Designed miniproteins, single chains, continued (5). Designs and how they scored, part 101

Each design is a single chain, and the fold is of that chain. pLDDT is the mean over its residues in the fold that is shown.

## One batch from the design tools (miniprotein)

Design m19506
Fold by ESMFold2-Fast:
Structure m19506 (fold): chain A 62 residues (1-62)
Amino acid sequence: AEAHIAEAERLLAAARARGSLTAEEAQRIQDLLVKAFLEDPDNPRARALAAELRELLRTHPV
């Protein structure tokens, strides 16, 4: 879970810094978060990252 969460955080931080998100990055972040949730469905960091991804996708659809 931790490795998947750390990678998802890194990708989201990079996307936020650029103000853009590619379809490939969005899919990879989603895949990492799905794996994290499968290991720990109530992980608060994974939940926060999922919310950040959802908001970023809402403002920058890919």
Scores: mean pLDDT 78

Design m19507
Fold by ESMFold2-Fast:
Structure m19507 (fold): chain A 108 residues (1-108)
Amino acid sequence: STLDKLIDQSLQKAQELYDKGNYLEALEILSILKEISNTSDLIPDKHKEKILNALNETKKRLLQKGVKLSDIKKIEKIAKITVKQLLNSSGDFAVYYLLSSIVKGEPK
């Protein structure tokens, strides 16, 4: 499905950023994916575990590099607020919008 492709491409984008050492940008993407998974029934269970595993590894790597837990939590909080606001205003369309924005690398 289009949704499965967008989720897989979003996870691939996060992995590419992680591999390049852009861990904060990878954290932003994975935090958005986690919040979509928590708030929308559209995300298949098979993707939820992959998202959580990638998020936890990215957070662990950031902590090992000396990034403060408070800064990680700020990024996770911003993702949570963003996802909730977009889902409240646009419903299921917000999921497709967010995933498409991640895939295209357009944070605006």
Scores: mean pLDDT 85

Design m19508
Fold by ESMFold2-Fast:
Structure m19508 (fold): chain A 94 residues (1-94)
Amino acid sequence: SALEAELEAVLRETSRRLEELAGDDEEKLNAADKILQAIWVFSREVVAGRLSLAQARARIDAMLAAATILSDEQKAVLRETADRVLALVERHLA
C-alpha cells in the first residue's frame, strides 16, 4: 500500500541515521533496531484498529525510557521517527 511504502521509507532513513550515531556499537544498534521494529509493529496495530494512536505513542515512550544503553541523540531520532510514523498513520485513518 502507499502507506506501507511511506512507512518503510521513513524507517530506512532512520536506520541509516542510527547506524551513523552508533558506529561500531552492536548493542546500541540492536537496542535501537528493537525500538524501530516496535514503531513498525505498533503503527500496523493502529491501522488494524487494535491500538489507538495514544496507546502506540505511550508504548514507544515507555520503550525509549527503558532503553538506558541508548544515547540522547539516538533516543531523539527514534522519537522523531515515531512522531512521523504516527502522523502518517493518523492521516491515513482520516
Scores: mean pLDDT 87

Design m19509
Fold by ESMFold2-Fast:
Structure m19509 (fold): chain A 70 residues (1-70)
Amino acid sequence: SMTDIYNQLIDTISTREDTAGQQGVDQGWSVQQMQDIVHQIRTDILDDTISRHPDLSTQFPIRIQVIRQM
């Protein structure tokens, strides 16, 4: 279902952000570097998911917009 695809999208973003957060602590990234990396992770995963499942944008337009604004 589109709900399952949306939930997988959120889980994928969360997992990648957690990994990036740990790497940032270990490597001494600045707050700005962390924010830039996290934003890029969200954008890349979101765009890839929408490219494979364009109906996601029609079913969850507000939720997708919220992710883009984070």
Scores: mean pLDDT 86

Design m19510
Fold by ESMFold2-Fast:
Structure m19510 (fold): chain A 81 residues (1-81)
Amino acid sequence: MSKLEIIEEAALMVLHEILEHSPDAEALVAEVERVRREALAAGLSPLEIATKVAEHLIARARELHPDSPRVAAAEAKLRAA
């Protein structure tokens, strides 16, 4: 599995957690687009941009459900990538 695939899997895990606790998909999309635009403006690579988006989603999921095993698993997966 590539680093990008691992990052995408971690992001998908926490996306499900966020949507289960906060159904505002439009706000989530706007947050992700902002993070992506800021990373692009900073000159980050595609892998670094994907990592920043995943980190943002993990932080948001942790805020909504601090003791989530899914969030902990996603954090561990991202660190291993």
Scores: mean pLDDT 80

Design m19511
Fold by ESMFold2-Fast:
Structure m19511 (fold): chain A 70 residues (1-70)
Amino acid sequence: MLEKVEELLKEALKNEEKMVELAEEAARVGTPKISASARAAAESARRGDKTSAKLNLIAGLVEAELEKKK
């Protein structure tokens, strides 16, 4: 589950054309904190703000790592 969310977020970072789709999928399957970052990334990507989208994807990846240590 967390591993799947991390793969979705990593793929979204590498694939700008699918960034919205992959970030939305991560938001659907992630925990509340990861989902918040993934939704923010999808919203930024929809607006064409690729920098904010990538920063929010990175924040989601950081949260996933923190949740693995709980």
Scores: mean pLDDT 81

Design m19512
Fold by ESMFold2-Fast:
Structure m19512 (fold): chain A 58 residues (1-58)
Amino acid sequence: MEKVENVLKQGEKEIKEARDKADKYLAEGNTGQANKWRARAKAIEIIYKKEADKLLEE
């Protein structure tokens, strides 16, 4: 159970960092990079959900 909490907390941190980067690129007018970082944030969310599910399965 403790490991699930740590995985989710780390995931939230990485998702926030990716979203902050996307917002920065949007502010610079770099929509291509902004879209890539938004996609990365979504992929990170999915990966951490799967990892949390695996830890619960154990």
Scores: mean pLDDT 78

Design m19513
Fold by ESMFold2-Fast:
Structure m19513 (fold): chain A 79 residues (1-79)
Amino acid sequence: MVTKVVESPLPADPREVEAVRRGLERAKPELEKLGIELEYKVEGDTLTITLTAPDEEALLKGVGILQEAAKKAAAELGI
């Protein structure tokens, strides 16, 4: 198993914060199909995302799924 931790500053726009949260929740079931565990937490102004995958190929696919889910969530919120 491989684990990747991504730290990102929270957007200043509340709509972008909501888009990120919607994207993460939308991505969870797709990631689970690949055997990937998604955990996230907010500490102050920082979002920490932890992905645990069976291998690096699955991890790379998981990152792509998160990016696509974030785009869809942003579009739904008119961003």
Scores: mean pLDDT 77

Design m19514
Fold by ESMFold2-Fast:
Formats: C-alpha cells, structure tokens, sequence
Structure m19514 (fold): chain A 83 residues (1-83)
C-alpha cells in the first residue's frame, strides 16, 4: 500500500511538470486542466488494477485506452519540441 502511495506522489509531480511545460508552449489553461483531469483519472485506474493484481476486464481495458488517447497526442507534441 505504501509503495502505491509513492507511485501516486511521483505521478502527481509528473503531472505538475507537464502542466508547466504545456503553459510554456502556449496551451490554453482550459486544455491544460482537461489533460490534468484525464491523467489523474488514468493514474487512479492504473493504481486500482495494481491493487487487484489481475488483468482488467475488457470494459475497463477499453476505458483505459480512451484515457490513453490524449496522452498519446501530448507525447507527439512533446516529441516535436525535442527536434
């Protein structure tokens, strides 16, 4: 349980770093808040799966894929900065 709390704290720090990066790139605050909410939801789902120790059912897997879509879009935008 304590190990999961540490992972949650690390994830929260990563979200804060992403928020600052998106602001520096000129993204509107509304879009940044949308991504933050989706990331927090995704983190909670991952933690829940880890606690259960089992593969998620198909319905939960589809929900995770939906939550991952905006992260994939952000990753592509971040890759453009590194070029």
Amino acid sequence: MEEIEKEREEAEKAIEELEELLRKKGYPEEKIEEYRRKLKELIEKIIEIKIKGEAPPESEREELERLLAPLAEMAKLLEEEEK
Scores: mean pLDDT 68

Design m19515
Fold by ESMFold2-Fast:
Order: sequence, then structure tokens, then C-alpha cells
Structure m19515 (fold): chain A 61 residues (1-61)
Amino acid sequence: SLEDVIASIIAGLEAMTKTPEEAKELVERVKKRIRADPRFTPEQKAAIEKALEEYLKKVEE
């Protein structure tokens, strides 16, 4: 499901980043990948990007 995809992406970000700066850099790379992925609808891409922005906001506080 889309929720499972989002949860997997966020878990990967949490595992791979230790600082807000690392999180911001990786989030930008993930956004570019998701925008270019033809497997997702525009609505699904928007939902994933929203989840990434919320994650970044929490990390940066």
C-alpha cells in the first residue's frame, strides 16, 4: 500500500541519517527519484513528498 511505501522510505531515512543536514540532503535525493518514477500517480507522489517534508520538519525542529 502507499502507507507501507511511505513507512519504508521514512524508516530508511531514519537509518541512514544522523544529522539534520544529512536528512535534508537525502530527502532532496529521494524527492527527485520519486518525481521521476512513472510507477506512482501524481497524487501518490504528492503524498510521499508531504511525508518527506513532515519528516524533515521533525528532524530540523
Scores: mean pLDDT 81

Design m19516
Fold by ESMFold2-Fast:
Structure m19516 (fold): chain A 100 residues (1-100)
Amino acid sequence: APSPSSEILVEPDEELLELLQKLTESDRKTYTLGELLALLGAYANEENLLVVNPETGEVYIDLSDSPLGKILGVKEISGSNWKELVELLLSRVTVVYVPP
């Protein structure tokens, strides 16, 4: 099958949208899923949300003290379980365009 020529476009819910608009300093309401993941990844790095467990060496995203954690309704996400973050994000957005 040919590779899709465009990405899924999503509109975040009001709380996630407010965070993204502050991060981008814009009034954008629609994002590709890839842009959304990249922005949240940059946010996690800048806010030092990536933590290494010193006992196990496991990397996790600590959301307990972050606005993002309140928006997603979780305190932490395992760094090995990227699918969980994607599924949480998809539950907080409305799909407005699907590639053909």
Scores: mean pLDDT 72

Design m19517
Fold by ESMFold2-Fast:
Structure m19517 (fold): chain A 89 residues (1-89)
Amino acid sequence: SMEELEKRIEELAKKLGITDPEKRQKVLFALVLKKALGISIEEAAKNVPKSAQELMDKLGITPEEFRKLLQEALDTASDEELEKIVKLL
């Protein structure tokens, strides 16, 4: 559910020491871009959109597809990848 996904995001942010909601969003968007486009973490971090709508428009996906992609990105992301993204943003 969306509520379970949001709770998972909050737990991840706490684990990574992210207190800024904007930085949290940028980390999530970078993960989604990496997963969707098959690009490097460095390239994803350089191309983080300003909003979820801009990200969805850029990828040509629906809100439901975005939710699935975010879940998949979180499921497959390593701790090393997460730490790297946080340092780049």
Scores: mean pLDDT 82

Design m19518
Fold by ESMFold2-Fast:
Formats: sequence, structure tokens, C-alpha cells
Structure m19518 (fold): chain A 88 residues (1-88)
Amino acid sequence: SLEQDAKQALELGQTLARLLESHGIAEGARLALELGRAAAEASRNGKSREASIVMTSTAIAVIGHLFEGDHDGAVRALRDGLERVKKL
């Protein structure tokens, strides 16, 4: 359902925000929450599949950058993901 897809987007955004906060990346945590909210809105507007693809690819990119200690790359991946969701 659209409500369930929106809830999943918010929960993934919150999970990413907690992960970034645990690494001391306050800007990344803020962007992750914004991404989750934007993806939830896109899901409610009938773009749930597209929003889910952007959220998943962004999460994978963020985790990859964090694994390599690339905090700037993680923040950039979140900004790029947010721009992609806003265009839906």
C-alpha cells in the first residue's frame, strides 16, 4: 500500500540518519531524514517504485562510502539521492 511504502521510506531514512550520527556526520543525518520524508511524499503521489529504487541505491552508496571511511562521499550520495527523489 502507499501508506506502507511511505512508512518504509521514513524508517529507512531514520535508520540511515542514526548510522550517520553514529559516525559523527550531523549533515548526513539531516539529509537522510530529508530523503526519507521526500521519498515518503513521492510514494504517496504514486511514485513508490521509483522512490524505493532511489532510496535503496542511495542507502547502498552511503553504506559503501562509510565502509571506506569516505564521509564526504556519503554526504554527496545523500544529496544526489534527495535531488533524484525531488524530481519524481
Scores: mean pLDDT 89

Design m19519
Fold by ESMFold2-Fast:
Structure m19519 (fold): chain A 100 residues (1-100)
Amino acid sequence: KLKERLLEIVKLVLETLKEALEKIEKGESKEEVIKILDEGIEKLKSMEVLSPLEQKFIDGVIESFESMKEYFEKSSKEEAKKLIEGEIEATEHLLEQLEE
């Protein structure tokens, strides 16, 4: 049950990051990319939490998204794209490990 819940959170993170990358690749504004991260944060905050471990994991992801937002405000689109691509790769590796 906990593993299934963590998988759900990781899949939401991956979906949010991929949507943000799509906005960057389509030449959307920094505000539109940040909006996608904000929507991801709100979805994470709205999730039903069944354990303290789930809450800590969600809190860590929210902190990561907040840090990405701050970086995007100060970065170029190329730098933002590179950061998101790296975060997607890391999240896909985590997903693969959790699905074992």
Scores: mean pLDDT 82

Design m19520
Fold by ESMFold2-Fast:
Structure m19520 (fold): chain A 70 residues (1-70)
Amino acid sequence: STLEDLLKEFEELEKNYEEFKKLVEEVLTNDPDEGRRRAAQHSLELLEKYLKDKEAFKEELERRIALAEA
């Protein structure tokens, strides 16, 4: 597999995480249980940190692809 193939798989994984984030946000908005809403908010904060770290990895991967094709 190429670095380009890995980047494509990474983008699909990011889409799945965005869908998961939407589900967590629905719980935060619509769930009547305060404990579950609190857990959802904590999960959302952890997910946002994870997505930020993944974005940095994606940028590094894109940079490496550019260097490999130079």
Scores: mean pLDDT 71

Design m19521
Fold by ESMFold2-Fast:
Structure m19521 (fold): chain A 79 residues (1-79)
Amino acid sequence: DLEEKIKELEKKIEQLKAKIEEAKARGDVTATAAYLAQLASAYKELGRLYKEQGDFDKAREYFELAEKAAAEAQALVDS
């Protein structure tokens, strides 16, 4: 069920955001980069699901969020 998958993915995204905040608070760059990479993947998947639902505006927003999270993760690795 598409709606169920979207809801599960939104919960995962909120959990990842909390883990990123916790890792940043600790100064754990490696954990922050890893969680940001996971967040980017989750946003990309959510964008794909919204595109499948016909919500192209939300799909675009989530693809942009995915690119931003991926870029932030890469910047941390490239030190």
Scores: mean pLDDT 87

Design m19522
Fold by ESMFold2-Fast:
Structure m19522 (fold): chain A 55 residues (1-55)
Amino acid sequence: SLDEFIEVLVSLGYSRSAISKAIRELAEERGLSQQEAVETTEWTELGRALRKHEA
């Protein structure tokens, strides 16, 4: 689920704010819901979006 995925990213050291912004951007770029973006986006692509918002 989306919530479970967020908890995993938090455990890796990402802030909830950065996670939320990254998922939203990926969903908007791909024309998907946030859940669909999480399910279909490759980890490497998600990692790039997360690092963009890590500050």
Scores: mean pLDDT 79

Design m19523
Fold by ESMFold2-Fast:
Structure m19523 (fold): chain A 69 residues (1-69)
Amino acid sequence: SPAQAKQQILKLTIQTFTEMSNLVDELVALRVAGASEEEIEKKEKEMDKRNKQLLADFKAQVQAIEAQS
């Protein structure tokens, strides 16, 4: 049903954005620990790649849920 699809998308949204928030927290923790600029830049690139994958996976899962509604 449309209501069940909306609930599934909401849950998926919360899960995806929670994981993204955790990646930001990891970067902040490195800065607080006094990591070098080189280490921070490397982590930022890894985080950007992971965020792009999370967004792609999120979009694919949303499309799959909507296709079944």
Scores: mean pLDDT 86

Design m19524
Fold by ESMFold2-Fast:
Structure m19524 (fold): chain A 95 residues (1-95)
Amino acid sequence: MTKEQLEMEVTMGVALLSLAVQRALGREDAIPEALAKQAERAREQGLEAVAEAAELGSRDPEAGAAILSRGAALLSAGAAVADVEAAIRAAVAAA
């Protein structure tokens, strides 16, 4: 997997989850469907931890947004892809 692929999927996940948090009464079927599609794409790119975070975000948008935002912060700080994936996976497991 590439750092660019991880950055794109994390950024898209943060954007979708931020919209879900802003619409906190989240009966908008479109957001969970978009997150499910993102999880499918992330898995096809080998980004399993990002897929798990997107799936969590479909059930708990605030938790998903917090986890993916941390991933984005690690990427911007220059962390290795493997370290970002491990951090996202650990955070999903703790949620």
Scores: mean pLDDT 71

Design m19525
Fold by ESMFold2-Fast:
Structure m19525 (fold): chain A 81 residues (1-81)
Amino acid sequence: MLEVDPSHVDAGLQQLRILEMALAGASDEELIAAVEAALGRKLSPEEAARFVATVRADAAAVDEETRELMREAREKLEELK
């Protein structure tokens, strides 16, 4: 995954948004399109498969408290537009 620091908060928020999409039942193709848009490039088939597997595993590990924090983070990001 992309590492985040205070100067690159957008990268972390984008990863959070993709995880939220997976929790909402987004398809593998939708998840791949979202990360490609965030990176500004196309993924190889191997990168895409690894990414989807990682996101699905992360989504399965998300508890109720984490889901609530993700929703709040998204709402804050939308406020900044």
Scores: mean pLDDT 70

Design m19526
Fold by ESMFold2-Fast:
Structure m19526 (fold): chain A 95 residues (1-95)
Amino acid sequence: KELLEKGLKYYREGKYDEAAKWFTEYGRQALDQKNYEEAAEAFSLAGEAYVKSGDYQKAADMYRGAAQAYILAGNTEKAEEYRKKADEMERKAKE
């Protein structure tokens, strides 16, 4: 949870790109440990941080990662939610 705490610290400071980096590392570690729900939550936080920084393409990539992790966790409802968020961010990235 040290990586999560680091990400939250940078997020509170408005350092969204740095926050997203730490949330992404947290998600990767959770995924390696097969903690799929935790990985999905981490990637969703990284996506939110990229939205705040205006990097909509990276936000889309993170939300797709969250959706995939929710599929692995058996949470189809949240997987669909984050797939829709990814599609929305991809549209914003093209504008």
Scores: mean pLDDT 89

Design m19527
Fold by ESMFold2-Fast:
Structure m19527 (fold): chain A 88 residues (1-88)
Amino acid sequence: PRPVVEDRTLIVTGLAPETTDEDLRALFSKYGKVVAAHVLRDPLTGRSLGEGFVVFASKEDADRARAALNGAVFKGHRLGVEPAVLLD
């Protein structure tokens, strides 16, 4: 499912192919209570699409995580962290 516009939901890009839902959750949990974290994968091959999303319990936690992690290097790849938007 694609994320909707929410104050607490972040889109993460630039994920290394080996990044798991657990890796993403653990990374973002340093900044606040994570209620959901998912890496987007091809359903036929299981390959990572290099993108994921994270939902925090509060907007303040999401804002803090975005400020700290946007442009940060994780597993050798530079992360993009932006507010989630529904494009459709």
Scores: mean pLDDT 76

Design m19528
Fold by ESMFold2-Fast:
Structure m19528 (fold): chain A 64 residues (1-64)
Amino acid sequence: SEEEKRLAAEFAERLGARAIEAAKKKLGPDAEATYSYEVDEDSVTLTLTVNGVTYEVTIPLSAL
């Protein structure tokens, strides 16, 4: 539903922001850290890039 997709987007934004904060706290303020997310019908995919290394996690909407 539209509501589930909105909640998934909010969850991904909060998780991504926390991941960036944690990376900069551990590696220093000059660490290159970015995130993006995509919400589809069944899942949300969060992509985190830290100092050129990319990590991806997919979370089913049913788990939110």
Scores: mean pLDDT 80

Design m19529
Fold by ESMFold2-Fast:
Structure m19529 (fold): chain A 65 residues (1-65)
Amino acid sequence: SSFDKSLLDQQIDLSVQAISLAVKITVLKRLPPTPENQAELAKLQKQLDEVNKQIEELTAQQLAS
């Protein structure tokens, strides 16, 4: 049950990254579905999934304490 400011700061940083990626995805979804835009969407969605996984792992670590 030891939560410190370092863990909170990491969670905040990851949340900011997730928000930034979600905004970029939303903007790209409004553009024509060109192969270039589809490739960029796939890349950003993969990055968002990775960040969300890290948030879930960090949250699980905090709850297990």
Scores: mean pLDDT 82

Design m19530
Fold by ESMFold2-Fast:
Structure m19530 (fold): chain A 68 residues (1-68)
Amino acid sequence: SDIIKEARQITKEKGTNFISPSEIRKILRKYGFSDEEIDRLMTIIYSRSGNPSRISLGDFEAALEEFL
């Protein structure tokens, strides 16, 4: 997925395996997601993540697959 590739690039540039909620929201808006869709997807991400301020790429990818 191009979305996950962009998220992976951000984490690589930061030197971490985690992406922030604000970075996720920015990527989703870029790819044409509405604010309502973003809020629903973020709810799925938070239900999967052990830390709501630090989202793993795996949790983001799994939530995106569940949403789509």
Scores: mean pLDDT 82

Design m19531
Fold by ESMFold2-Fast:
Structure m19531 (fold): chain A 89 residues (1-89)
Amino acid sequence: MEEKRELLGRAYDLFKRAAEAAKKGDGDKAVELLHLGLEDMRGAGVDLDPEQSRTVFEAAVAANKGDGEKAAELLEEMARWVEQVRDEV
């Protein structure tokens, strides 16, 4: 079983990489990395609140529409949230 802090660290890296993929116009890669980061958060026992769930949905929609700037902003927001949670563990 992986340590909670390690899983949250991987989720942070994955959301940062998703934001970079979105900025490069690779929406498919951004969504792939977003889902991998969410799996690591779930593995760490971290549940999304309704606001965070909405942010995830909006990030995926923006990436699929080719709005890389909006997708990147929302993915960076998710990364900052994960970093805060990790620092509290």
Scores: mean pLDDT 82

Design m19532
Fold by ESMFold2-Fast:
Structure m19532 (fold): chain A 60 residues (1-60)
Amino acid sequence: MASPDEEFRLLLYQAVAGAIEFALEKIEAHPKRNEELIAHDRRSLADTRAELAELQKRVE
C-alpha cells in the first residue's frame, strides 16, 4: 500500500510532466520557436516520465 508521501510525489510528477507537455506545445507552435529550448524540454519530459514509471511501480 502506497504511503501518502509516495501518492503525493506521484501526483506532483504527473503535474510536472503535464506542465512540460503544455509548455512544449506552446513553444513548438510559436513562430519564433527555439530549437535548443525544445530539445532541452523534451529531455526534461523524458526524464520526468521515467521517474513517473518508477514511482508508479512502487505505488502499485
Scores: mean pLDDT 73

Design m19533
Fold by ESMFold2-Fast:
Structure m19533 (fold): chain A 97 residues (1-97)
Amino acid sequence: GPPEVIEKEFTANSEEEAALLVAEYLVEVLEKALKEGKFPLISMEGTEEDGVITFKITVEFLDLETFQARSSFKTREEFEKYLEKLKEELEKLKKKE
């Protein structure tokens, strides 16, 4: 069947706030994907006007074969390492607030 697709829209008043919102959401997405045995293909579109950032994150939850064909990640291990790095970056952003 077709992949599960989730879209979420965010508004931020700074680049720092936008980065924190993205990092927190991506951690949730990656943990959901790992738990369900799926691989998330993530895309983001946004606009900025007068310091207000509005952006939309689209996530497609794919099987491994489709994900490998459409992304640079080739193994679940690479994906898990990416999640660990993202969690570290999120904690660094939280400490700067």
Scores: mean pLDDT 74

Design m19534
Fold by ESMFold2-Fast:
Structure m19534 (fold): chain A 92 residues (1-92)
Amino acid sequence: MVDQGRQLLSQGRYDDAIQLYTQAIPDNPAQSYFYMGQAYFRQGRFDDSIRYYEQSIQIQPSRQGYTMLSMSYSAQGRDDRAQQYRQQARDL
């Protein structure tokens, strides 16, 4: 399931990837939210990507989750918040 979703992401099929990960939420909520965040990030929808990355780290804090939150905030021009999450990624 996760591998199929990652293939969809690499192909630019972001809506299909989001649908697949939505179905995966009951089995693996943290990772599903993380890859949904990544799909929105690739679409340039940074507000949505931040929301799903935040849901992922609330369930399971991860270096990757904090790193992607940092990148998403940086993409919005919120460098202060980006630095905060980069530090959390380093401290984890």
Scores: mean pLDDT 84

Design m19535
Fold by ESMFold2-Fast:
Structure m19535 (fold): chain A 95 residues (1-95)
Amino acid sequence: MLSLFEYRQKLEEIRDEIVEEFKKKYSDDEVKFAEAYLQLQINLMLGDGTGAGVYFKKLQDIIKKNKLSVEEQQKIIKEVMKEFDKRLDELEKES
């Protein structure tokens, strides 16, 4: 069973691994979107409402600046969450 501290560290490791994989397949703007989305989800999972609010605003700014379509956003969200959920499930089986 992982401690809360170890769980936080593992979530950050999972984030970094997914971001590195996405750098191989996606544009810099799509990777920035994926990273901000993962940080939003991690902050929500950890009960960090303030951090979640910051990353929600950052995510909206990335969308506006890069003019990402709803279809592009949904594709990135689906793939990043699939990888995150898979790695999270593996982590929970070890806990």
Scores: mean pLDDT 79

Design m19536
Fold by ESMFold2-Fast:
Structure m19536 (fold): chain A 63 residues (1-63)
Amino acid sequence: SRQEELSRLGREIVAAVPEEDHDRAERALVRLVTGHRVDESVAELVRLGGDGELARRLAELGA
């Protein structure tokens, strides 16, 4: 499902972000997987993921 793929991509982005961004990424992931402010959570994870392939895929799926 879309929610399962969003959660999967979010977890992969959290694993890839620098240590200094990890708490911020984890909070966005928790909101995403619990269905809270999904669009904002996707946008935050995309910003933290930068120009990487995972961030691009999350942005496309979250649109």
Scores: mean pLDDT 80

Design m19537
Fold by ESMFold2-Fast:
Structure m19537 (fold): chain A 100 residues (1-100)
Amino acid sequence: MKVLSIEEAKELITKKTEELVKKLEEKGLFKSAKLVKEMHEKILRLLELASEEQAHEITEIYLKTLEELEKLLEEGKLTEEKAEELIKKTLKEISEIAEK
């Protein structure tokens, strides 16, 4: 896997978050779009305090979650409830890494 600097990681996750939020809003999933924005803000704060190893793990988990949300959206399988469930799971996993 490609190791990114914290700054490069922030830029990549922001770009991917903005792309997904736009797609969610276009599909009328406004609650999911809001939750993704809130998740992004929390991740940016965690990355500012993270070691490079923690930042790498956090970034990988976050990007994987965005990819899974986008795949479900493209397949017409994403609901507000499913998005909230996946976001909560991701935030829990990332919090556990940040607490190390």
Scores: mean pLDDT 83

Design m19538
Fold by ESMFold2-Fast:
Structure m19538 (fold): chain A 79 residues (1-79)
Amino acid sequence: SAAEEEVKRLLESGMSIAKSLGDEDEVAVLELAKKIAEMLANTEIEVLRRQGRLDEAQALEDALKKELKKVDEEIEKLK
């Protein structure tokens, strides 16, 4: 879905930022990328809600929860 692709884009941006900060630990990079993506996605959700785009805001929130669960599963595999 478009919302899932947007969340993936935000996670890729978070990964790029996390790696640029020089951390070589995969778990630390994923946890930081997750935090960055959550912050950016929640900001976009708030903007969409303020614009009255409630269906798009809900779709992005649902996609965020789904994609973050996948990141959590990847983090657990690396422990």
Scores: mean pLDDT 84

Design m19539
Fold by ESMFold2-Fast:
Structure m19539 (fold): chain A 111 residues (1-111)
Amino acid sequence: SRREEILRELQRFYREVLEAMEAGDKERIKKIVDEFIEWLKKNYTPEEFKEALIRFARVLEAMTAYLTGDPEAVARIRALVDELERLYKENKPFDEIVAVLKEIVDVAIEA
């Protein structure tokens, strides 16, 4: 079903980003995130796109906490996730939401 296909693809992106984060492969992390954003654009409505980005950002927060244990990096990501949720609630453009997600990725990579 479409739901099963979507869930399988989401699980693939989450697994691949975790593997890249564990490896410290900055370029691979960025590539996976860009591929995820493009996949969301092709397969989701604008509203579903925003929700999926917030869920992904929360996953990145949890992965960073698990892999690095750096409380300052985790606190920075939490503040950026709160900003991402604020932009979503205010119905800001996707480009603004994507920019905050990319900032979360950069913080996770630096941790």
Scores: mean pLDDT 80

Design m19540
Fold by ESMFold2-Fast:
Structure m19540 (fold): chain A 99 residues (1-99)
Amino acid sequence: MSEKEKIMKEAAKRIGEVVAEAVKAIVEKTGEEGGRLAQEMSDEVNGLLSESVASGKIKAKEIAEVVLRYAEEAGVTEVGREAAERILKIGKEAEEKIK
């Protein structure tokens, strides 16, 4: 694996962990109704993470926007904001390491 590919996969894993924590928080705060939105968010983010690794470019901004949108729709904007900030930071750190 190239150093760049390793950095990309590590960042994708870290972003995936942040999203999994956000999914859990949404379900715990909103119940069954919010759980469907959390699952749709997870599916869309996993698609973007796969595209990021395949393209060699982390779509951190797009992933953060997806998380914020679904959390807002679920009525837990604070969860989305915290997750989005963490995702953007991970993406920025990975971009700096790739340079």
Scores: mean pLDDT 83

